# Designs tried in a protein design run: designed miniproteins, single chains, continued (5). Part 9

Each design is a single chain, and the fold is of that chain. pLDDT is the mean over its residues in the fold that is shown.

## One batch from the design tools (miniprotein)

Design m16303
Fold by ESMFold2-Fast:
Structure m16303 (fold): chain A 72 residues (1-72)
Amino acid sequence: SEALEHAYEASRHLIEGDYEKAREHVREAGRELGDEEVEKKLLEIVEKAEKGELTPLQAANRIMGLVSEAVA
């Protein structure tokens, strides 16, 4: 699944502290899913990680979970 591949890449970049690349990959995941609401939720998760409201690992787990549910 291309959406899951992008979710994985976004998660990796979040762990590395690269929020710009994380945002690019969650946008691509949303695009592959064709779901603007899921894309918005993924972007909000990245924003919360950037603000320190979620750890990078917590944000990565939420991104992977949300995209996995959307492709099931």
Scores: mean pLDDT 88

Design m16304
Fold by ESMFold2-Fast:
Structure m16304 (fold): chain A 60 residues (1-60)
Amino acid sequence: MEKEKEELKKKIIDYINKENGVITEESEKEKEELQKRLLELAKKVGADEVQKILAEAFEE
């Protein structure tokens, strides 16, 4: 689970940096996939942990 959290956080940071302010079909699809992964992680570790990961990713 810890490595799964790290990998997801890294992908969120990469997405933010890569597509910041630019919306494309590819970026929308990647966002949807990240949202699905966040929901699945929340089911396993709880919503509070997912919110912490999101906060850390956006604070970078």
Scores: mean pLDDT 71

Design m16305
Fold by ESMFold2-Fast:
Structure m16305 (fold): chain A 60 residues (1-60)
Amino acid sequence: MLGERISEAARALIDAVRAGDEKATEEAAKRLRDAMLAAGVSEDDAERAVEHLKTYAKRL
C-alpha cells in the first residue's frame, strides 16, 4: 500500500539522519519524495515534508 511505503521511507529517513549517514539520508529522502508523489502529493508539498522530517529527526 502507498501508506506503508511512505511510512517505511519516513522511518528510514529518520534513522539515516540520526545516524549521520549522508548517503543513506539522500537515498531515503528520494524514496520518501517518490512515495509521496505516487500517492498524489505535489512536488512542493513532498519536498517540504522531506525537509521538515529531516529537521525533526535532527532534533530527536
Scores: mean pLDDT 80

Design m16306
Fold by ESMFold2-Fast:
Structure m16306 (fold): chain A 69 residues (1-69)
Amino acid sequence: AVAMSPAQEQAKKILIKVTNKYMNGEMTKEEAIEELEEELSKIPGISDEQRKQYVEAFRRNLDAIEAQE
């Protein structure tokens, strides 16, 4: 099995939470991206570069969802 660090587990929980809020119409794309950036910045053990990669991947995924409309 691929081992996940505690920081990666927290990042995954935040991603799921923010994605669910966006998909349920509780926040806009920009609000979801801002929430993700803020929450990830509070996790010890995630580098600045890793945080930026998560945020950019999330942004691209939301852009792809909007392009399907």
Scores: mean pLDDT 78

Design m16307
Fold by ESMFold2-Fast:
Structure m16307 (fold): chain A 74 residues (1-74)
Amino acid sequence: SLVDQQRAAMLARLDAIVEEGRRRGLSREEIWSRIQLEIARMAAEMAAAGVPREERVALVREAADYGQRLIDEL
């Protein structure tokens, strides 16, 4: 489904940000800032693609929770 595709893409992007941050030795604060910017960008991209508001809000919350878990595991 479109929602499953968007979820997979979002989580993969966040994983990539954390991996890059770890490789470069970035602080947790800098990595979290990059995660937040990417989530905002993904939200705008989903809105432009016509994803319904309720689905966008749910996916953004999932991404934020996932990103927080990634940061907590650093």
Scores: mean pLDDT 85

Design m16308
Fold by ESMFold2-Fast:
Structure m16308 (fold): chain A 83 residues (1-83)
Amino acid sequence: SLEEIKSLVPSLSDEEIEELKKIFDSFDKDGDGTIDKSQLEDFLKSLGLNPSEEEINFLKSFISGDKIDFKTFLGLVEIYKSL
């Protein structure tokens, strides 16, 4: 639920979470609920963010495997905003 998701990313508004979901779905070309780890930089740039190579590498260190689901993605955005 949105309420459950919001508990994981308390700095994000309900409106921001909804916008992030729309953008995530646009990157999820397979419709499987995941995006490739390699797409993370392009995804963050599509949000108007300007991550450094060091910040991208740091965020990627939290990802197990090569796929990112929406909840993991929200956690990475939360971490990035705290940098």
Scores: mean pLDDT 75

Design m16309
Fold by ESMFold2-Fast:
Structure m16309 (fold): chain A 84 residues (1-84)
Amino acid sequence: KEIEEKLKKIKEIISQPPTKSVEEAAKFLIKEAEEFEVEEAKKYAEKALELAKSDPNKAAEYLEKAIELLLDYRYEVMEEYKKL
């Protein structure tokens, strides 16, 4: 639930003018990845932050990949919970 709400907010931010919005979304996603210890998602979010000013479209692609990794992590945790 918490990840879904944050990812929805990130997608809303990305749909605005690219430069500042992508930078804010990347910072938000880095914190989320740190909270859930998804190192791979953090790396993609950090790459997005690096590219936010120079190539915002490519930065958005890296953000989407980080989002997918965080969603996959949440899905795996829920599957594990169902088995208990």
Scores: mean pLDDT 67

Design m16310
Fold by ESMFold2-Fast:
Structure m16310 (fold): chain A 66 residues (1-66)
Amino acid sequence: PKVIVRLLAHAGRALAFTLEGKLVGLPPGTLAEVLEELNDKQVKVKVLETGEVVIVSKSLLEVVEE
């Protein structure tokens, strides 16, 4: 079963880090699949539309499907 999350906006963008540590802004409401919990504050997710893998803060996620 896939855990699907919505990326929440901060200052008009959903903020994420690439696997190389670069900060990127994604559209607010971007849907992603949780791949791995890295720690208590961060998760690795795959953006459903693009297949891109990024690291996001758990505080910027809303679970939409479990």
Scores: mean pLDDT 78

Design m16311
Fold by ESMFold2-Fast:
Structure m16311 (fold): chain A 117 residues (1-117)
Amino acid sequence: MKIEIRAEVLPVEPAEVRAEVREDGKLVSEERWRLESIEDAIGEASGLVLDRVLEEARKIGADRIVSELVLDAETAELTLRATAEADGKRVEGVARGPLAAPPAETVRVRGELDVRL
């Protein structure tokens, strides 16, 4: 079983979050809503992905979530990825959105979250 949570931020007057959840490649939910700014939308999308990944990680009995944040200097995009795996089950979360001010060079930050603690 594979659960995929995706949230994309689009700069559409002024910002929109598009969120989808897939189970074994099948779309099970899709939602869209507008926010006042790109920064608010990035915060909402990132929070939604992390909260959903944590919830699903607990359900599958995972003890750890591995995350990576990428601020891409060439594409001017933020990408947050979070992954958990247990007993042949996998949860993947991705939040993506545009950066108003890209960094001078691409930045990568990796982290781990304890699900059981």
Scores: mean pLDDT 84

Design m16312
Fold by ESMFold2-Fast:
Structure m16312 (fold): chain A 70 residues (1-70)
Amino acid sequence: ALPAAVAAAQAGRPVTPEQMEAIFKEGVRVLAKKAGIPEEEVDRILSLPLEEQRKVIHALAEGKIEEALK
């Protein structure tokens, strides 16, 4: 389950590449919601390749919401 995988990663347990991808996507959703980004834009971001999603996460972590949404 996704919540269990996130909890396991936070506890420092080893995860598979598939679990890492699922955790990464969930992290994007959480960060976007905290940044005030609507769910419609979150779904759009999650439809991007992982490399593009990483760029969005980096921009959101630095508070550059405008840059992340371009």
Scores: mean pLDDT 65

Design m16313
Fold by ESMFold2-Fast:
Structure m16313 (fold): chain A 61 residues (1-61)
Amino acid sequence: ISELIKEMNKLAEEADRAFKAGDLERAEQLSRKVYELYNKILEERRAGKLKDEIEETLKKQ
């Protein structure tokens, strides 16, 4: 998940630069990728956190 966050931040910065440069096609493509990574991070957080939290709490006891 840390790698996904890094990728997202990098793409967000590139999207902002493209937007400022007037490269709207590139900005739109990069923004779409950022949105897709957001969705993946949320999905992994939701699914993994529920199971991982239960398992880790059980092991800490």
Scores: mean pLDDT 73

Design m16314
Fold by ESMFold2-Fast:
Structure m16314 (fold): chain A 65 residues (1-65)
Amino acid sequence: AAEGARAGGEAAEAAATPAAAGAAAGEAARAAGLGEGGAEAAAAQAEALTGEARRAAGRGLAEAA
């Protein structure tokens, strides 16, 4: 079942999902007038950081399980 995913879900929710973090960063960059290139760069960076955090959390949970 997804019980291990629940513990990881709390940590992952604190980090947000990569897609949600990227969308929020892109919106913020667009609102700040950075243009499409700036918005894409911000979204990609947020997704990469969030994805890396989720991967680290998943690895820790897999080892702890």
Scores: mean pLDDT 60

Design m16315
Fold by ESMFold2-Fast:
Structure m16315 (fold): chain A 56 residues (1-56)
Amino acid sequence: AAAAEARLAEALERAKALMAAGDYDAASELLGATLVALAEAGQFPDAPYEVTLPAR
């Protein structure tokens, strides 16, 4: 969904800034937290890659 894609894109942009500053731990935590939040909300980005959603 567009909202999930926008949220992931914002997290990637922030993670890039953190990595450029040498804060790899914060970048990893930000990306992980964003993916967990999207999964909990039932939202998965389709682009730029496909994500296989396992059956529940």
Scores: mean pLDDT 69

Design m16316
Fold by ESMFold2-Fast:
Structure m16316 (fold): chain A 100 residues (1-100)
Amino acid sequence: MSYKEKVDEVIRKALEELEKIYQDYKNGKISKEEAKKRMIQVLNQAIFELEKILDEAIKNGAPDEEIEYIVDQIVALYDALKKVNEGKFEEAIEIVKKAA
């Protein structure tokens, strides 16, 4: 699997989990505070996995374009994390969707 495919899979899984948490919040199954905590956990885990992919790509001498792609996706997830911390869940999800 290419580094892009590995990155896209991490982001896809994070997006699915974030959308599920947001729907549970909208349906009154969980509080806004609980949704925020769970979304932060999902984003932190995705960032951790992307950082592992970045380390592997650098060690294996991947092209600069591939390294830049991974870095750009990590930055996007940190931007999403900022929106979650601000309680802007829909904006966070849209950032992750654009990253995928």
Scores: mean pLDDT 89

Design m16317
Fold by ESMFold2-Fast:
Structure m16317 (fold): chain A 65 residues (1-65)
Amino acid sequence: SDIEREASIGIVKIAASVLGFRVVGEEDNTIYVSSTLEDEEEREEAKRRLEEIAKKAGIEVVFVE
């Protein structure tokens, strides 16, 4: 349902913010994010964690440079 989709998107957006990403766009079931982290290892770890959360929520995440 639309309510469940909005809740899933909201959860992924909160997770993105906590993990050091900025949300730069949103379309349907896809969230576009950019990393605020300068360290390469921290960035890659945060990226993996966000991908796992998004997968469980049924939301696609696209990482923008």
Scores: mean pLDDT 83

Design m16318
Fold by ESMFold2-Fast:
Structure m16318 (fold): chain A 50 residues (1-50)
Amino acid sequence: AIDPRLELGLRAEGVHTVEEAERYGLEPRTFTLPDGSKVTVVPRARIWPD
């Protein structure tokens, strides 16, 4: 399931467009959430489920 904090974290990484999201969606990526925790995610599938 999608986590709203994950979406914010991805946008903080500069994922604002479909093209950026598709790049991340091709590979699982780990990034740091605002609370300092780390998560592995596939952004396209979680933010832009087109």
Scores: mean pLDDT 52

Design m16320
Fold by ESMFold2-Fast:
Structure m16320 (fold): chain A 60 residues (1-60)
Amino acid sequence: EKYLEEGKKAFENGDYEKAIRYYAQALVEDPSNEEARRLLAEVLRKAGHPGIAEQVLALP
């Protein structure tokens, strides 16, 4: 997916704010996208928000 690709590039560059936005957009477009949800949780942990990351993974 386009948003996942952009999010991964931002994450690799250390731009966590941009990565969070792209991964969140990927989930808005496809809420069942397990990869997007997993990657959003990972970038949230890296940004210092592990509690929010666990909430994201617990969403239906």
Scores: mean pLDDT 78

Design m16322
Fold by ESMFold2-Fast:
Structure m16322 (fold): chain A 98 residues (1-98)
Amino acid sequence: NVDENRKKIIEELKKLLMEIANLSREEAEKIIKELEEKGLLDTFISLAFLAYAKGEEEFKELVELIKKALEENLSADEILDILYKYLSPNLPLDPVEV
């Protein structure tokens, strides 16, 4: 059941937000709701679990960036840009050799 699996994934995300990122239940639920309303929840879920797989510190940094972006009322496109930039390595400013 896809809906049940999605609910389970969202509940696991809530646990990580509360236990690892030290958010209250209300803060975790607010972040999830705002991201779902912006159509970014599934993207955030994928990136959050990837960040957690790298380490608790990477997960915390991602959550803080999203929390600040939502508090600043950034657009869905601006939040998506932040998400992708966070997980993209800082590419050296030198172009690829021809």
Scores: mean pLDDT 76

Design m16323
Fold by ESMFold2-Fast:
Structure m16323 (fold): chain A 60 residues (1-60)
Amino acid sequence: SKEDEAGEAIRRAVDLLEAGKSLDDPEVQELIKRAAENLGVDEETARRAVRAAIQHRKSA
């Protein structure tokens, strides 16, 4: 489903950022774009979701 694809894209983006990539990395940007498209939101909203997921992971 689109929700599953969006979740997978966000998870992969978080994994890349944990591995040392930045939010400006082209691969990370493509995953954010894919998540935004599948959720029907803008890229800025998808970036906020990725940032929130990283913070949640670090505080858990």
Scores: mean pLDDT 81

Design m16324
Fold by ESMFold2-Fast:
Structure m16324 (fold): chain A 68 residues (1-68)
Amino acid sequence: SSAEALRELYEEYSKDPRIKATLIGDDTLVLETTLDVPSLVGLALRIIGDYPNLEVRIEGNTLIVRAR
């Protein structure tokens, strides 16, 4: 489920010191990062590739991941 995918991503990226992960309800994950632009884009593409039912938006240095 999308909620399970968001929890798995939250647990994975909460371990990275460059990423502050915040889970909001069952449908939104916010990843505040210190990554450069190529790394941030690479992360967004990986998430979309692995979880096609999730939507990813890039806002500055932040990724917003939502259930579709």
Scores: mean pLDDT 86

Design m16326
Fold by ESMFold2-Fast:
Structure m16326 (fold): chain A 78 residues (1-78)
Amino acid sequence: SAEAERLHSEGLGALMEGRYEEAREKLERALRIYEEEDGPDHPKVAEVLLLLGQVYEKLGELEKAREYRERAHAIRAK
């Protein structure tokens, strides 16, 4: 959806600019919409999960960062 793509783009921008709390909020919203519209194992979901892994690492939440990266890797593994 246009909404999920907008949130994904804005979340990536926030992450790149060091606005980690804003990036988390926008990427978590994008994740939810992609999961509902495209399904939980879609490549778009994997992409957002990797970005959330980076955000949580920057916020110092290493366990949650690991969980997001592991889920993204599982989706991308064929």
Scores: mean pLDDT 87

Design m16327
Fold by ESMFold2-Fast:
Structure m16327 (fold): chain A 82 residues (1-82)
Amino acid sequence: MVEKKAEEYAVSRYTAEALRFMGDQIDEYLAKREELNEEEKKELLEKISKESVEKVKELKAKYEEEAKANPEELAKKLEELR
């Protein structure tokens, strides 16, 4: 039960943080978009895509490790959201 709650918290947290990271990257792209030529826009979007994939992997690994190391702590955090 505790382990399941820790995993649910981990999934929720890395998903939320990944979405925020992607949002920040898109906001940066939109801020710079008018100053970039078409080639630079493609390169920036490819960079954002690559960095977003790597960030999701990083966050997933981090939270899965925390769920295994501190299942009671993450389960407590999930309960605080109820």
Scores: mean pLDDT 80

Design m16328
Fold by ESMFold2-Fast:
Formats: C-alpha cells, sequence, structure tokens
Structure m16328 (fold): chain A 72 residues (1-72)
C-alpha cells in the first residue's frame, strides 16, 4: 500500500505541475514553457501506466505530444 500511495501522490503532483505550466505556456506563448508542460505530462503518463490507469496514460501522452509540437 505504501508504494501505491506514493504513486498516487506523485501523479497528483505531476498533474498539478503540468496544469500550471500549461496555463503559463498558453499565456506566454513561450516555447520553453510549452516544453516544461510537455515534460510534466510525460511524467504523469508514465506514473499513470505504472498504476494501471491506461485511460489516464493515453490522455497524458496525447497532451504531452500536443505541447511537444507547440514547443518546436
Amino acid sequence: MKEEFEKEVELALEIMRASVYKLIAEKTGNKEDYKKAAEEYRKAAQISREMGREDLHEEFEKLAKEYEEKAK
């Protein structure tokens, strides 16, 4: 149960970071901010998969790809 709880907390934190960087990137239009948002969504996707949350993994992979494209 500790590992599961740790993963839940880690996922929540990465989702929060991704959301913050997303809002910053959308406001600034800065490629570096888009890259940061994409990196946090990538982390959220990985943790989601490790937790067996394939629906969340797919959604975060989609968001990561979207923001990676905007960062280029």
Scores: mean pLDDT 82

Design m16329
Fold by ESMFold2-Fast:
Structure m16329 (fold): chain A 67 residues (1-67)
Amino acid sequence: GALEEAVELAKQGKTEEALEVMQRHVEEIAAEIAEKLGEGWAELFRRLVEARDIDRAGTLANIVAQS
């Protein structure tokens, strides 16, 4: 899904491509984060994507992808 695609692109150093996936699918990825970690973390993810903070957004997404 979009979460796994964004994480893989970020791991490959494809920062702009990872950001594009995160921006296009922000609510889908946030929903998966909310399910596994809670809504507070999902809201943080939305703010990190809006701020273009791919390093922190990618780290948060990777934690969910590994769970």
Scores: mean pLDDT 87

Design m16330
Fold by ESMFold2-Fast:
Structure m16330 (fold): chain A 91 residues (1-91)
Amino acid sequence: MGIEEAIELLEKARERLEEGDVEGALRYAEEAYRLLVELAKELRDSDPEKAELLLEAAQHVGAAIGRLKLGDVEGALEYLEEAIEYARKAA
């Protein structure tokens, strides 16, 4: 699984959130978070710059998940958009 798959999961989370499917958005965001963290660990020694960008993306996804659990859809959407930006920089 690659960085492009993590971006696709984040875009799916955003789409679900825009449609009001908070449960669907949360599932995709949690899957993206796990993938981003694993990719960052794998790249730490070979490509530390990409690993850092993926960890920044994961941190923003974690913030989005926290906002979704509190019912803050607008805050979650903002963090998801930032996470997508960091992941795209790593791609």
Scores: mean pLDDT 87

Design m16331
Fold by ESMFold2-Fast:
Structure m16331 (fold): chain A 61 residues (1-61)
Amino acid sequence: MDEAIRQGLKDAADFHGYLKDEIEKAEQGDKEAQENLDKVIETIRRMAEGGRAGAAALAAQ
């Protein structure tokens, strides 16, 4: 298995654990955790928009 793929899977698992903790804190009324989740949602939305533009740029090279 490619080491880069293995590392990416580990990073994804760590990120999932982080999100789970932030969700639990937000459910308990932690305002900072809620703001962190809102920031993650905005980042994902921006990446989805940029991903389409990035794919087009890569196809042009």
Scores: mean pLDDT 70

Design m16332
Fold by ESMFold2-Fast:
Structure m16332 (fold): chain A 92 residues (1-92)
Amino acid sequence: GAAALAQLKSLLVSLAQEGNDISVSVSGTTVTITISGLSLNQQIALALSLLGLKLEGIDISVSVSGTTVTITISGLTNEQAQELKDAILAAK
């Protein structure tokens, strides 16, 4: 629901503010977020947080390649997708 999306936005903004290497792209209603340079423990912690949000009804997919975590969020409105992108970029 809306609360879970707000929690996701807060999590991603926090990661951006902490100086993590974050990029974000939007394609229609899908937001793709790439975070690089995370340790294995940070990757696990992030994956568990995202799993919790997925269980609350957000359509989230996560993939890991080396130290890079790619998060794909789908099923958003165009407005929600742009708002999420803008919030993350403003936090950098």
Scores: mean pLDDT 81

Design m16333
Fold by ESMFold2-Fast:
Structure m16333 (fold): chain A 60 residues (1-60)
Amino acid sequence: MELEFAEKLLKERPDSPLAHVALGAAYAREGKVDEARKHFEQALKLRPDFEAARRLLASL
């Protein structure tokens, strides 16, 4: 998933935990760990039981 694609998803659905996970994963692939972490944390604020976000954050 491309970084700009994930950014567009987030702009269209800013309250989506999935959009934040997608953007975080894209940043992680680019090596931008700090940005990835912030987006995974935001996904968890929107959905605290979001297993995918918790696993990805732990893997950073």
Scores: mean pLDDT 77

Design m16334
Fold by ESMFold2-Fast:
Parts: C-alpha cells; sequence; structure tokens
Structure m16334 (fold): chain A 88 residues (1-88)
C-alpha cells in the first residue's frame, strides 16, 4: 500500500534545548512503534519547537501517531503548547 509523508510540529513551553532534544527522541521512539508508520526522524528547530517527519499509510494513522507522541512528550515532563500535522 502507498505511504504518504507527514510532518508533525510540536511547540513546547519553557523548554531548554536539551529538553527539546529529549522530547524529539521520545516522540520519535513512540511514533516508530505505531503500526503503519515508517522512516521516522526528528529535528530540533529551537528550544521550544521540534519537528518529526514520517511515512504513514493514512492520515488517521498519522493523527494517532502525533497524539501518542504528544502524550509521550508530556509524560517525559515537557509541556506541549501546540501540535500541527501537515501532509507533505
Amino acid sequence: SMLHRYRVTFTLRGSSRSQARRAGRVARDRISQVPGVRNVSYRVVSDTTIVLTFDAQSRDIALRAARLAERAIRLSGVTVDSVTLTQL
């Protein structure tokens, strides 16, 4: 089945660069565990912004992956202000 590329952007509240990097790793690892998702990578844009790109079989799977990643970031002790999902 065809995979589509997605980008999820997380805006974080009051995080340091090291906390943003931790959030990116935690989000990447969580998204990588979602069935129907492949080729997950993360990039730290600023102390308060991280971006993940990945391939998913559907927008519903991409949305689920983004929500699970948001929860994982919050459980790591980082506050999430916003989540934006874009199909590339």
Scores: mean pLDDT 88

Design m16335
Fold by ESMFold2-Fast:
Structure m16335 (fold): chain A 85 residues (1-85)
Amino acid sequence: SNAEAGIEFLRIISKLSRGEKLTPEEKERLVEAMRKLFGISDEEAERILKAETPEELLKIVQEILKRWFDEVMDRAFKRLEELRK
């Protein structure tokens, strides 16, 4: 469920924000959560799995979220333009 994915995502991000290194299993859980929430690519998933430090992981996640947010905002602006008609 997306709610479970959201909870796992926030839990892992909280851990990374504290400078704590993820286990390989936690990286896999992060990938699964991000696939469900943000539709990440296999290439983006591989970057997450290869990251060695919390800082590197947070940077990768930030880049993915910026891409996702830009896509969400583009869709929102297109909907608003339609409402002008």
Scores: mean pLDDT 86

Design m16336
Fold by ESMFold2-Fast:
Parts: structure tokens; sequence; C-alpha cells
Structure m16336 (fold): chain A 69 residues (1-69)
């Protein structure tokens, strides 16, 4: 995994912990742009989007399936 993708995921997790779900999703998306196989970022997007209320049940299930990669 590129170090940059890991750093972006860590920044996203810090934003999530602060309750800033929109900023968290932005960092997770940037991490996935660098490494689409980064399962942790897919799972984190699912959690943040669900917390923000922007994710349907079907979309959540698909993102969680991608996190299993």
Amino acid sequence: VPAEAQALTARGEAAFAAGDYETAIRYYRQALALDPSHGRAWGNIARASEALGTLSAEARARLLALAER
C-alpha cells in the first residue's frame, strides 16, 4: 500500500473521530484514488457515509463487500 494512501486513511480516521464525516469521506476517497484495493478505506467510507445518512442499505452492502478484498 502506498504510504500516501495510509496517511490519507489515518487523516480520515482522525476526522471521523472528531465527528467530521464529510472530511473523513474526502480523505478516504483520496486514499482509494491512490490504492483502490485498500479495503480499510472502503469499510471506513461505508461507516462515515452511514453516519452522515447519505448511504442506502444497498450501497452500504456493496462497499462492505469491496472492503473484504
Scores: mean pLDDT 73

Design m16337
Fold by ESMFold2-Fast:
Structure m16337 (fold): chain A 57 residues (1-57)
Amino acid sequence: EEKLREALIEQVEAALKELGIDPENVTDEDIARIAKLLGLTPEEVRELIEEYIKRKK
């Protein structure tokens, strides 16, 4: 599916890997960095990381 939300989840996954961040141990600082990188709010990044974890585990 080429939905915007799926694309954003993939971008969050790529950002986590690029920055070497463990998605299960994300700090507020990590979230802020990803949010700035992707042009999203910290709240949006938290929700996308949560969905990514639920899907990937």
Scores: mean pLDDT 77

Design m16338
Fold by ESMFold2-Fast:
Structure m16338 (fold): chain A 61 residues (1-61)
Amino acid sequence: MDKEHEAVRELVELIAPLLQAGDLEGARRAGEEFVASIEDPEVAEMARRALRTMLTHAEAR
């Protein structure tokens, strides 16, 4: 419960400034490294979905 919410928040805080700067490659790398560090598979899947959604929206301009 709390771990999922915390992981998504930390992911957003990590990649949002990179996306605002137009660094899509940096945002993807940082986000993928963060997701890979998550031991709980359900939390990792939630964070991975959030990352994919954010990158897709950023690419659309």
Scores: mean pLDDT 79

Design m16339
Fold by ESMFold2-Fast:
Structure m16339 (fold): chain A 94 residues (1-94)
Amino acid sequence: SAKDEILRIWEEFVEKLKEIADEEVKKVLDEGEARVRALDAAGASALALIAEVQRELGRVYAMAKKTLSAEKQAEALKLIRETSLRLHDIYERV
C-alpha cells in the first residue's frame, strides 16, 4: 500500500541518518518516529502521513544545522532531499 511504502521510506531515512547523527539529532529522530507511528495508528491517510514525514525532515535538518559538522550537514541534506523526492513520487500517484 502507499502507506506501507511511506513508512518504509521513513524507516530507511531514520536508519541511514542515525549513522551520522549526534545525540541531539537522534532525539529529534526518536520524537519524529513516535509522531509518525501515532499518526499511522490513528488511521491517517497516505497524504497526511507524507505531510507529517516532510515536517519531520524539516525538524531533523534544523537540528543538524545546529549540531553537526559541515560534512555531516551536507550528508544529512542529501538524505533529506532523496527522501523528500521519493515521498513526492508517491504523492503524485495517490
Scores: mean pLDDT 90

Design m16340
Fold by ESMFold2-Fast:
Structure m16340 (fold): chain A 68 residues (1-68)
Amino acid sequence: GSVEKAIELLKEIKEKYPEISDLIEEAEKAIREGDLEKADEYLEKILAKYPDDKELQEKLREIRKELG
């Protein structure tokens, strides 16, 4: 996995979903600090806001794959 690729994907999500920019920034901070449990909590919160957004769900799965 790649932390840099995970952060890149989060930045792409932030550009498309500016309403959750604060939540994305918290997830990015957790990833940069190595707090993968906290990062996963933020990714779950994002997923819960968009349960029918298949494109976003796929990007969140790729982020999780990059983090391990």
Scores: mean pLDDT 83

